# Designed miniproteins, single chains, part 37

Each design is a single chain, and the fold is of that chain. pLDDT is the mean over its residues in the fold that is shown.

## One batch from the design tools (miniprotein)

Design m1264
Fold by ESMFold2-Fast:
Structure m1264 (fold): chain A 73 residues (1-73)
Amino acid sequence: KLIEEFEKLLEQLEEMKKNPEKYSEEEMLKIAEELFLTMLELIDKGLVEEVIEVLKKRGLEEEAEIIKERVES
């Protein structure tokens, strides 16, 4: 369930970046903060592999590699 929330937040942030005129910088920052906190919670619960898989599925391979390197070491 939490991983599904993470995936939805990623999708929402991507949509906001595609339509910046429809969203305030403050609104985008709030979603980015929620995304970051959800990611930290998933990592704390030992779900790092699930986070990496979601990022790769979304085409965020560079971000996935960064997370893998930083938290699996």
Scores: mean pLDDT 77

Design m1265
Fold by ESMFold2-Fast:
Structure m1265 (fold): chain A 86 residues (1-86)
Amino acid sequence: SAISETVVKNGYPALLEDARVLARERGYSEEAAEDAARRTAEWLGENFPVWKAAGVSSEEFQRAGLEVLERALREAAERRRREAEA
């Protein structure tokens, strides 16, 4: 729905803050947090219509989104570290 699309769009500041908190706790850079938040927002936008059509609950979708964020943060931190070493 348009409301869910708006929540995905306007939820980015909250998602970014969650990513920053996780990054600080794990010793990752703020740049890694920003990269992870962006990638997670892209995933949420692409996958929400699919999960909604499949009848997946909002709770299950939110749980999956958090798993994507945690994975994206680890991957972003690794990419940024490799770039800094190059």
Scores: mean pLDDT 72

Design m1266
Fold by ESMFold2-Fast:
Structure m1266 (fold): chain A 53 residues (1-53)
Amino acid sequence: SLVDLVNKERAKLGLPPVTADALDEFARSKGKAAVTAPLAQELLDLVVKASGK
C-alpha cells in the first residue's frame, strides 16, 4: 500500500511511521477524499527533502 511505501522511506531516514488515517487526514486537508498518486508523490518528495542528504 501507499502507507507501506511512505513508512519504508521514513524508516530509512530514522523517522517515526505514519498511519493510513494520518495520510487520509492529510489528503482531506488538501481537499481530496483520499490520498491520490500525485498527492502521494508530493508527500514522498517532502520526506526526501527532510532527509537533508
Scores: mean pLDDT 65

Design m1267
Fold by ESMFold2-Fast:
Structure m1267 (fold): chain A 98 residues (1-98)
Amino acid sequence: MTNEDQLALFDALLRELLDPETVAEVRRLLRLLLEKGEEAARAAFDPRTVALLAAVAMITASLLSNGDIKANLERLRANLDDNPELQAVLDEIEKLLA
């Protein structure tokens, strides 16, 4: 798939899980990461927002790749346990996938 094809699929899938404004921000972060790399993303967003949007994008990528969503959520929880805002988002994603 091209980067544009992946972004279109992410956008469509995220609309089922998240509000339109959050989808737009995830799409912008993902585009920056794919086209200009991590440094550009960090410059455009604060570190907490980058981590939050990156986690959401990773879960969405797992859904699109037919990956083990449960294993990916568990891995993210282990790596981001010190971020209560991101834990709250992971909890909400788990509810939607249950």
Scores: mean pLDDT 58

Design m1268
Fold by ESMFold2-Fast:
Structure m1268 (fold): chain A 102 residues (1-102)
Amino acid sequence: MKEEFEKAAKELKEVAVKGAEKVYAAGRDTEALSEALAEISRLAMELQRKAGKEGRLDLMNAIQKLTEELVAAFGKGVFEKKSLEEIVKEIEEIVKKFLEEV
């Protein structure tokens, strides 16, 4: 049970971190930011679809909440011109707190 939450959190974390790296490599371009956020949302939808097929409403809801927190931190961090290191740290802290609550 916990292992499924850990897998979903790890995959979302990896996509969010890679997205942040791409956005910063592109000089914080708005199009790059939109693409990175879309990739996070697409992965979240796929993970929620798989959870739904297994009747795991708890996992679906957890993925949705984690995704919303990651998207908010990522978007706000880029808008506020935080460093890549600060955004990655916030992503890691969000995932850590999520896993402590499940």
Scores: mean pLDDT 84

Design m1269
Fold by ESMFold2-Fast:
Order: structure tokens, then sequence, then C-alpha cells
Structure m1269 (fold): chain A 95 residues (1-95)
């Protein structure tokens, strides 16, 4: 449904929003986890639509932000972040 230009713009906007949401999610782990889930879900959507480069960027950003949550979050948030990092790394290997 998206053009290549629209997918690229949407990925860039989601990456920016993801960084902001993750920084806020340090104090609220549920918001941090929601941010990682959204990046991965949108990456899978882009991959199904043939936007491989945009999907790759979203998975790479999910890994980056997940590592940030793992280093700066609570012990509970660290475990959740590790699960989402592993999922994003596995999905990234498929493209």
Amino acid sequence: AMSEEEAKKAAEELIKAGKEGTEKGIEDGSEGVRTLTALIAKGEEFLEDGHKEEAKKLYEKAIELGRYLKENGSEELKKEAEEYIAKAEELLKEI
C-alpha cells in the first residue's frame, strides 16, 4: 500500500519516535517494551510489502534501543529488552 518514498519517510519518523519513546521508557518499562514491539511489528509489515531496506533499518534500531533499555533500565526491563533484541536479530538474519 505504501510507495518506496512513503515507506522510507515512515521508517525515519518511527525511528525518531522510537528513540524518544525509549528514553521515556527508562522510567516506565511498559512504554519501552511497547516501543520495541512497534518497531519490530512495523519492520515485519515493511518486509511483507517488499521494503527490505526499511525493515532492516527498523530491526537495527530495535536492537540499538533494546540495548539502551538493557543498560539503563530496571532488572525486569533488562530481561524484556533481551527477548526483543534476540527476536530483532533473528528477523534481521532472514533479510
Scores: mean pLDDT 78

Design m1270
Fold by ESMFold2-Fast:
Structure m1270 (fold): chain A 96 residues (1-96)
Amino acid sequence: VSEETKKRFIEELKKAVEKYKPVFQELVDRKAPLGALLTVAGDLNRDLRKIAEELGVPKEVAIAASRAAYNAITQGKVDELEKEAIKAAEEVFEKL
């Protein structure tokens, strides 16, 4: 994967996270059931996988990013969602 492609994936990841962050925040604030959080996390995962496919990025990068995002949310760290997702994506890119 080229450095330009990695940078494009991270930029699209940031956009996706910004889109879903207020949805996750609302769910956390109203103490929504786990099923609701899982549904939105599934939507984020699907969007990230589509971005990865369109850019020629391995799906494992998208899976790692979405999992890190979900873990941040379940820990009440919605403000760390973007940081954790980017960190996970970068760690997978380093191992490729």
Scores: mean pLDDT 85

Design m1271
Fold by ESMFold2-Fast:
Structure m1271 (fold): chain A 73 residues (1-73)
Amino acid sequence: SKKAEEALRKAIEEATKETGLPESIARKVLELMKQSAPGEEVLAAFPELAEQVRAFTLTVARILQSNRDEIEA
């Protein structure tokens, strides 16, 4: 839904700001997460930013889980 897309965009913005991950890389990471790519593969794609990528994926996952609980999926 449009609401979920807006929540996702805000989550990306918040996570990128918190971790310092560039927006272009954050969008690539999220695309890989949507495709159910293994965490190891996502980290291997950005070895110099591995810590930031890990923190970003965990933050996004937490926000999405909180949103899902509210929606009663």
Scores: mean pLDDT 70

Design m1272
Fold by ESMFold2-Fast:
Structure m1272 (fold): chain A 65 residues (1-65)
Amino acid sequence: EEVERRIAQHERAAALHRQTADNSKKAAEQYKAEGLKEPADIAEKNYATHQASADRHEAEAARLR
């Protein structure tokens, strides 16, 4: 049960990071459309960071299975 709980926690964390990454990607596209390069670059960085975090949590969940 503890292992299952830890797997579920990592899966939930991965899902939340994926959602945040998608929101950042949308924001980056919006900023680019508006000609706002600095906010767009920041949003792209946030997208990459959250994708990496999601990948890490998915890997940890897989390791625990």
Scores: mean pLDDT 85

Design m1273
Fold by ESMFold2-Fast:
Structure m1273 (fold): chain A 85 residues (1-85)
Amino acid sequence: MEEEILKNVEEQRKEADKNYSEELAAQAAAERAASQAVIEEVQAEHENNPLEPKELIELLLERLEAVVTTPGALWLIELMREVLK
């Protein structure tokens, strides 16, 4: 009986970790969709008023920063801005 209870507790912890990972994945997917929409908007603006490559990328990064909240995505945006300096 005790071994079965311990196994159920272990399985519940694994399920909680999985559910947390799935929530993080869903949030990342939502941010990815928002980022894709920003890319399409910036591309449409570029077609209407052509920007220099550096200016286009800087505009894209600025707009992406407004829609993403994930630390990894924010870190990547900051890294790309530093590379553009």
Scores: mean pLDDT 72

Design m1274
Fold by ESMFold2-Fast:
Structure m1274 (fold): chain A 96 residues (1-96)
Amino acid sequence: AATVRHAVIDLDPRRVEVLRRLLARAQARHPDARYEVHLVESREEALARLRELAARAGLTATDEEIERIVAQQPVLVEETLRAALAAGELAAEDLA
């Protein structure tokens, strides 16, 4: 099977910390996958980081596509955290 890579970019350091703990558990359950969490300080840094990740993956993306992905990232993060909480993958202390 091909190695699956997942990258998350966020500006909220508390959310990044929760995601790192959650993804560490996911990595233990799915050792063939790779998870990366990137804390950035601005939308400009998020765009630059996504371009870097796309280049590392050998992907060609337009600036418009990259901007769309960055705009959607917070929603996907919230959905991921909600799903993990519902599945019992998060404890109350993980949300603090």
Scores: mean pLDDT 64

Design m1275
Fold by ESMFold2-Fast:
Structure m1275 (fold): chain A 84 residues (1-84)
Amino acid sequence: EYEKAAEERIRALEEALEKAEKENLTDLAELLRENIENLKKILEQGKQGNTELLEKVAKGLKGNSLEILDLVLETAIADRKRKE
C-alpha cells in the first residue's frame, strides 16, 4: 500500500523530470532528480522490510500533490514557450 504511493510519486516525478529536461528547466530538473533518488532509496528500504520511513513518507503524499506538481510544471513550460 505505502509502496504504491511512493511508486506513483516516483513515476510522476520522472515524467516531470523528462519534461523539465526537454525544456531546459535546469534548476527544476536538478530538484526533481534529487527527490526521485531519495524516494527510490526509501522504497528499496521498504521492500527490504524497513517500512517505517516509507509509511511516514506515504502518509505525507496524501491528497492531490502529484496533480499540483504536474500543473506547476505544465504552467512553467507554457510560460517559457510563450516568451519565445
Scores: mean pLDDT 67

Design m1276
Fold by ESMFold2-Fast:
Structure m1276 (fold): chain A 100 residues (1-100)
Amino acid sequence: MSKEEKIKAAEEVADGIKASADRMYELAQQGASRHELDILAVAAEMLALATFVEAGIYDEKLMKKVIEGIDKVREAALNGDREAMEKTVEDLKKELLKLI
């Protein structure tokens, strides 16, 4: 698999996590429960992992970083902390690109 294909997969995952983060924040501001945001976090995790698998990436450390990043995004969204949420997404993108 080319380095360019790996970079594209990491960018697609990061963009998907950002879209999910923005949606989780919006719903939290509208009064969504922790349970509702947990469902969205799991959906975002499964989509990210599926994107890596389809790209032929089976790195456990990279997959674990995605799960940990989405958990931090969910907590920031629940706390109404948009700055922490946006920083977590950007930091995760940087970490994913460094691991490939």
Scores: mean pLDDT 84

Design m1277
Fold by ESMFold2-Fast:
Structure m1277 (fold): chain A 87 residues (1-87)
Amino acid sequence: SLEEKADEIVQKILEALGDREKMLETVENIVKEIFENEEDPEKLADLVIQKLREAARTASPEQREALMEAADYISTLYIKELKKKKE
């Protein structure tokens, strides 16, 4: 299900939070896979962003910053992929 895919993606990002470079690379790979393999990439990307922002609300200040950066980076890459497909 989409929910299970989103939960798995969030877990991968959580595991990478201790290394900013690894976390950003993980996000880049995730966005690429979503746009290459999903029937509705927008819905999955939005769900992941929502789950990351929700996790940030209850996280420590340090983890909150990293989670919000991950969510914002997914949004940024998602917009770039949408523009690329319209060209």
Scores: mean pLDDT 82

Design m1278
Fold by ESMFold2-Fast:
Structure m1278 (fold): chain A 72 residues (1-72)
Amino acid sequence: GPAVLRQERIEDGEGIVFLRVPEGTDLEAVAREYAAEHGYELVSTEEIPGTGVWRHVLRRGDRRLVLYIRHR
């Protein structure tokens, strides 16, 4: 698979994960694969304007996880 730099942070039952992926990688596909691997549902996907960072919200029961994904 693509080389990914991963950093995890968990606060008050919400998880935050930062991923950096190679150029040309489909960022939503990475978010969907992460969700499937960890038993989460992909709820929303949004670009943070002007940053090249995409914010993905994932949910599993009462758990919420936010993935911030960008190209290297």
Scores: mean pLDDT 74

Design m1279
Fold by ESMFold2-Fast:
Structure m1279 (fold): chain A 71 residues (1-71)
Amino acid sequence: SEAREWGERLEEDPEDAEAWFNMGLAWEKANQENPSPTLRQMAIQYYRKALELTTDPAKAAEAQARIAALS
């Protein structure tokens, strides 16, 4: 699955903002299919990591918006 590929990418480079963001999307989709506080918090944590690491203001804005929607 794509989520597995992003997870492997994070093992190689834990500063890969794109991989953190896409894992956040995977957790968010899981929460949409079966809502739980744990899945919601996982999505938020991955988006927060993406936000910390990204230098792209558009990506930062997207991560912030998704965190706000899940909070």
Scores: mean pLDDT 85

Design m1280
Fold by ESMFold2-Fast:
Structure m1280 (fold): chain A 69 residues (1-69)
Amino acid sequence: MPLSKEEIKELLKKKFGLSDKQAEILADAAVRALKGEDVDVGELARRTGLSEETVARALAAVFEASEKK
């Protein structure tokens, strides 16, 4: 029921205009965070070349889209 990694990647590419590589890095991190693993926004920003603000917004959008209440 949570979004698949591929769905997250497509959401990030479409909504934030990210490259395939940037979307893959953030999608992998988002999947791990949804499983309860730690996510370092600063590290993700460095790896993707995005601002920490953009990374945080992208992850928040994924969490909202994958929310099952």
Scores: mean pLDDT 79

Design m1281
Fold by ESMFold2-Fast:
Structure m1281 (fold): chain A 95 residues (1-95)
Amino acid sequence: MKALELLDEAIRLAYEALEKARKFGSPETVELLEKALDYLVQARNALREGNFDEAKKYLEKAIEAMREALKHAPPELQDILRRMIEAVEKALKEV
């Protein structure tokens, strides 16, 4: 499933972003990225269950959290956050 492949990539990028956020980011950025990761995991579970409406809802929530994180992100995090947002937006189009 193309959506699952894109979502697995987004989750991988989210773990990398969290590692960088702990070194370079604010506590607010870390909290928003942890929230985004939780939403991405919930979206993945929903997709696996065939619950496309629930998956779409969680992907949209993840995008909102990542966009909020981007507003607070230092330069070291901006590229990876933009790549995560792109991956999730592509996943959302496949749902």
Scores: mean pLDDT 85

Design m1282
Fold by ESMFold2-Fast:
Structure m1282 (fold): chain A 56 residues (1-56)
Amino acid sequence: MLKVYVDGELIVDEEYEPESKESAYTGAKLLAIGGSIDGKRIKVIITELDLELEAE
């Protein structure tokens, strides 16, 4: 499952099965960086990989 929070609001909540942990991490990191550039707090959670990334 993929969850994305922007400034504490849940905006994405979808079933997500990444092919690899590395691929999922790269995607989540790029999303967090993009949001951070816009000055927003981005939190990305991928439950199947126990992955949680935050960018501010």
Scores: mean pLDDT 69

Design m1283
Fold by ESMFold2-Fast:
Structure m1283 (fold): chain A 100 residues (1-100)
Amino acid sequence: MREELERRREELERQLAEDPDDVGLLRQLALTYSQLGEFELSARYLVRAMRIEAERDPDSRYVYLSALIAGAVLKAIGEDEYAEELFEIAERMRHAEVPL
């Protein structure tokens, strides 16, 4: 229900203001904005979350594949700028060396 989604968005934004790099909150905001039909805002928070995750774990195959999939989805819905940011994150991770 839209009113419930709007309240969730407001609560998540308040929590994120106190911890702006909380990946879980960023992902929940992205999902909530998507459910509200606010795809540009959803993309913005998703890209921010993926950037933080890639910086914290540059060797993560999960983060790499997630960035590629999310980028493809964003491109399909017309969010080309955010899709390009996710593809650039994935490309940088692809060149990360595994030390073992």
Scores: mean pLDDT 80

Design m1284
Fold by ESMFold2-Fast:
Structure m1284 (fold): chain A 95 residues (1-95)
Amino acid sequence: MENLEKAIEEAEKIIEEKAKEAGGEIINRAIIETIDPSEELEMKVEEYVGKIDEVKEWAGKRAKEAAQAGNSVVVGIIRLSPETALAVVVTLTPK
């Protein structure tokens, strides 16, 4: 689906820019695609900062919730220090 592919690419660019702004390293990426995206998609960006394990748990939970709702999701985890990370979860919802 061309619109889904473009939205995923845009979401990945958002994650890359967040990593640059934070001065962090992207340590994990995940993409969950639905089989039923609409022609038009809305993008919702959510962020969580904390300890690496807490951040990974939050991102995994948000990604599962979005996927269970029938939405595509792109996740990036950005390491900020040895102990802290930033998760960026981009949910792609049909309009």
Scores: mean pLDDT 80

Design m1285
Fold by ESMFold2-Fast:
Structure m1285 (fold): chain A 76 residues (1-76)
Amino acid sequence: SSQRQQAQQLRDQGDQNYRDGNYYQSGQQYRQAGDIYQQLGDNQQASQSYQRSGDIYDSLGNRGSSIGNRMRADQL
């Protein structure tokens, strides 16, 4: 679906932003991808995307966003 393509594009953009040193934007894009996968019922992809976002936010010291994303992953 177009939504799956959008979620994949957000993950790819997140990977690119991570390589470019744009860590905050990378974390946001992974979270957005997770939200779309969750809406599609793709719990595995949603969980992976949320965990990746949480890991990125942890590395930035953004504990609130990291905890929130890990909790979302655990609910899937």
Scores: mean pLDDT 83

Design m1286
Fold by ESMFold2-Fast:
Structure m1286 (fold): chain A 65 residues (1-65)
Amino acid sequence: MDLELELAEGLARIAAWAFGAEKVEFKGKEITIYGKFESKEDLEAAKKTLEALGKSTGVKINLVE
């Protein structure tokens, strides 16, 4: 759980910044990523990546535009 959360935080942070995120917030087992995506392709890729990461790690990952 702890190691999975730490891995999820690292991966979410990397993915968020790669997709142009402005802010990443960590709160226990919940990660919230804030950003404006100009491309719907980037937005869809970000959503799919974060959803898969959340399912694999058991961490709640939210994407807020």
Scores: mean pLDDT 69

Design m1287
Fold by ESMFold2-Fast:
Structure m1287 (fold): chain A 105 residues (1-105)
Amino acid sequence: SSSDPEAKIKRLREELERLEKEKKLTPWLLASILVMAEELKDEELAERARELLRKMGLSDEEIEELVEKVRLARAYGAGDTSPEAREAAEELNREAEEIEEELRK
């Protein structure tokens, strides 16, 4: 798969549009897109994800807490074996499984 940042940004934007159209956006999915957009330095996509989280009723504090959990979970996936990163990954995996179950109903 391409490691090109522009191709990664395009895929993230396409995924966001698909999830919006299908009404499958969740706070967890939006926070994941936000973190990936920040890693790719796409400030416009990151801001759009924040706006959508606010529209879903999350406060700035709740958004930052969710974003930090996603960052810790991604750090675990990248080789951070700290207890904090592991706990964050396990929590988000449980939330992802619950979201997938609800979206399949």
Scores: mean pLDDT 75

Design m1288
Fold by ESMFold2-Fast:
Structure m1288 (fold): chain A 80 residues (1-80)
Amino acid sequence: MKEEILKLLEEILKLLKEKFGLSDEKIEELKKKFTQAIDNTPEENWETILEILKDLKDAILNNKISGEEAYKALLSLSER
């Protein structure tokens, strides 16, 4: 589960960089904060986080969300 969450996060961060031009500084901030948040999340909640990330990736791929909105969504999810 944790490996799947981190892999999906990496895919989303790559999309934010390539599609929306998100800075390396913001990418590194998100990766650090999100990894810390997952380490502090009970395992029973990891499936919910994985589902949220899948929905976010789908929204990015289908142009339903802006880069700024996606960045804010990930920050919000990391600030438990």
Scores: mean pLDDT 79

Design m1289
Fold by ESMFold2-Fast:
Structure m1289 (fold): chain A 69 residues (1-69)
Amino acid sequence: MTPEELAEILIKSGRVPESLRQGVIAVLEEVKAQGIDPLKERDRFKAILQENGVPEQYWQYVLDAALNL
């Protein structure tokens, strides 16, 4: 799936608020572009989430989405 498609799923399901759409897309685009494995490279994945302003309460949902890239 694309980053935009995965962000849309998270927002429509109510797991992530609309205000975080661009931040979530940016995280997923960076993960895809850099070939990051979010399960093996947890500290790097967390840094990308923090840099894009994603609160910790949503990190598990974004991780689950990244596994479907």
Scores: mean pLDDT 87

Design m1290
Fold by ESMFold2-Fast:
Structure m1290 (fold): chain A 105 residues (1-105)
Amino acid sequence: MSAQQLIAQGQQKLAQAREALAQGDYQSALAYADQAIALYQQAEALGASDAALKEQAQDLRFQAHTVRMKAQYQIQKQQGSLSPFEEDVAEAMVRIMESVEKIAS
């Protein structure tokens, strides 16, 4: 399997993660995001000598981490496990990640 094929499979998992997140299925969103992250990490390792493929895999891995973090935040918020300070920090981190993703796009 090539780095490009792993990236393509990761993109499918990332799309499934985003769909689950949009539907409020935060557990499925986490699972798909974790699968996408693993595929992109493998692509980065295989593409170590190809800077363009490595950068693409890193960018997509960052996007997958952003989805994972959003899903995890929603789960913790629903469980009431976050203090007001932890909730503010989580929201700030999501905004920072979204800003970085937007600049990188």
Scores: mean pLDDT 80

Design m1291
Fold by ESMFold2-Fast:
Structure m1291 (fold): chain A 77 residues (1-77)
Amino acid sequence: KKEEEIKKVKEYAEKLKSPDPQVRLDAVTELARIGLTSKDKEVLELVYKALKEATKDPDPQVRQSAAEAAKRIEEKL
């Protein structure tokens, strides 16, 4: 299960590099879901890192969603 969660985090982190802001926003949403439902510190740290990178996104909605998600994940670390 942990290996599957880590694989999913890596897949969605790659989608944050998509030229489509909707694909990047969906990736932020899925990363947040994985982080909020996981109890594994390694998974939480990977999700937090990906969400922090997304706070630098050129799209304001992606940046806001990533910042809100990152704060919630930080509380679990």
Scores: mean pLDDT 84

Design m1292
Fold by ESMFold2-Fast:
Structure m1292 (fold): chain A 69 residues (1-69)
Amino acid sequence: SMQKKIEELQQQAIELGREAEKLEKEAKELDSKDPDGNKQKIDELLEKAKELRDKGAEKVDQMLELQRK
């Protein structure tokens, strides 16, 4: 079912977004404590969050293709 595939992709995109938000929150916490001392860890967390958001965007693109007539 096309609908089932769309729902699966949507769920995957939401999950990836939630994981990215968690990493972004961790980065903000580290930034609030010691931005200079935590710079490398903050950058690593933000890079990983970006990768998760990029994967989520791929899922959204696949969903939009399936919704296309």
Scores: mean pLDDT 85

Design m1293
Fold by ESMFold2-Fast:
Structure m1293 (fold): chain A 66 residues (1-66)
Amino acid sequence: MKEKREEIVKEAIAKLKPKEDALKALKAENDISSEKYKAASREYLDYTVKIMDEMTKKIEELKKEE
């Protein structure tokens, strides 16, 4: 069970990494006060919530199998 949970977590992290890297790149290239950075930050937060919800649902499905 733990192995499958770790796989789900790794998948979630892998999906978030490109968005996180993009946000970090924007932070390095642009002022944090820029509208572009603010928009990217909001998108990253929204995407993180979505991925976390999907991860939680998959973990709950695994728990119900036990």
Scores: mean pLDDT 75

Design m1294
Fold by ESMFold2-Fast:
Structure m1294 (fold): chain A 98 residues (1-98)
Amino acid sequence: MRELEEKREDIEAARNLSEEEIQEILSLLKSELSQEYFLLTVEVAKSLEDEEVLELLEEIERKSREIVEADRSREAVEKAMRLQIEELKKKLEEVKKK
């Protein structure tokens, strides 16, 4: 809630990323899961209105926090990231059907 304006700026930044900037960020991401998550987040930002993106990101963050708070292991972090990827893919498929 307190960072809603910062999240809106991040969404706008994601929409305005050039192909070169996307490739640079991908090179900094160490795992295939992180790379997939980043690419899906950029696609969601480009395909959805700000309010829909914010609602989706807040729901994903809530679910991910529940997983990580229950278990701080690497497995819990990976499970949280996979959940974030699945939620992003689901939303993009709903948009593509329109």
Scores: mean pLDDT 71

Design m1295
Fold by ESMFold2-Fast:
Structure m1295 (fold): chain A 76 residues (1-76)
Amino acid sequence: SMAELEARLREMEKELREMLEKIDKDEDKQALLALALLEAAELARSLGLELSPAGQRAVERARELRERGEEIRKRL
């Protein structure tokens, strides 16, 4: 449901905000944001929501930063 998605996205946003406050480099923030986008997209798909073509392209671009985002999150 949309309410379930919104609740989970709010928790993800809170965790992301706390992590971003601990990062100084712009490039590292971008990688973490890309990882968050990938995780939010997977959550939406798990709830039966389909991404728009623009959303799918954004996710594809974000995949290039996934490994870097995961490495940064492990350090926090």
Scores: mean pLDDT 80

Design m1296
Fold by ESMFold2-Fast:
Structure m1296 (fold): chain A 61 residues (1-61)
Amino acid sequence: SSLEETVKKVGKVLKEEGRPLSVGEISKKTGESQSSVSKALKELKEKGLVKEVPGVGYEMS
């Protein structure tokens, strides 16, 4: 998938779950590689749409 499609999938999964998810959990739920998920999370974090929860993962801001 393109980075744009991965960003959409990651955002959707985080919104639907409503809780912090690890990169591995997001990868499994989206079907995208951990590398692609990490790139998408970086973009979403730069836009202020997601935040990092230390020791847990990422969630919607």
Scores: mean pLDDT 85

Design m1297
Fold by ESMFold2-Fast:
Structure m1297 (fold): chain A 76 residues (1-76)
Amino acid sequence: GLREEALAFVAEALRDVPGAAPYVEAIADALLRRFGRVSAEVVRAADPQELRELLVEAGVPEELHLPILTALLSYR
């Protein structure tokens, strides 16, 4: 379903980001809640400020914001 698709996308995009694993589910749920569907195209079309706000809502530490945003936006 949509949640499994979101979880798979975020898990794969963040696979090589150190310290990101504990936040995968929260990030996936936040993205799904905001956009209704999670894909590379949806994330790339999103406002970067909105994506950063979602990371704050997901409880992601400030030091991981840039690495996670970079990984999400660079995922193909």
Scores: mean pLDDT 85

Design m1298
Fold by ESMFold2-Fast:
Structure m1298 (fold): chain A 64 residues (1-64)
Amino acid sequence: SESEEVAREVGRKLNELGEKTDRIVEALRKRRKAEELLAERPSKEAEELIKEAEKILEEGKENP
């Protein structure tokens, strides 16, 4: 029925929002780790973490 179709679509959208939120949290965590590494000493690992965080944020962006 149409009501079941709507419920399924809403559930799908909620899952998408949950995934986007989780990815943003992961990006923020990677950024924080990169800052900690840079504070102790510069490293390529810090640069890679920053790039990975940027990629996550860009991929979660609407209308890329």
Scores: mean pLDDT 72

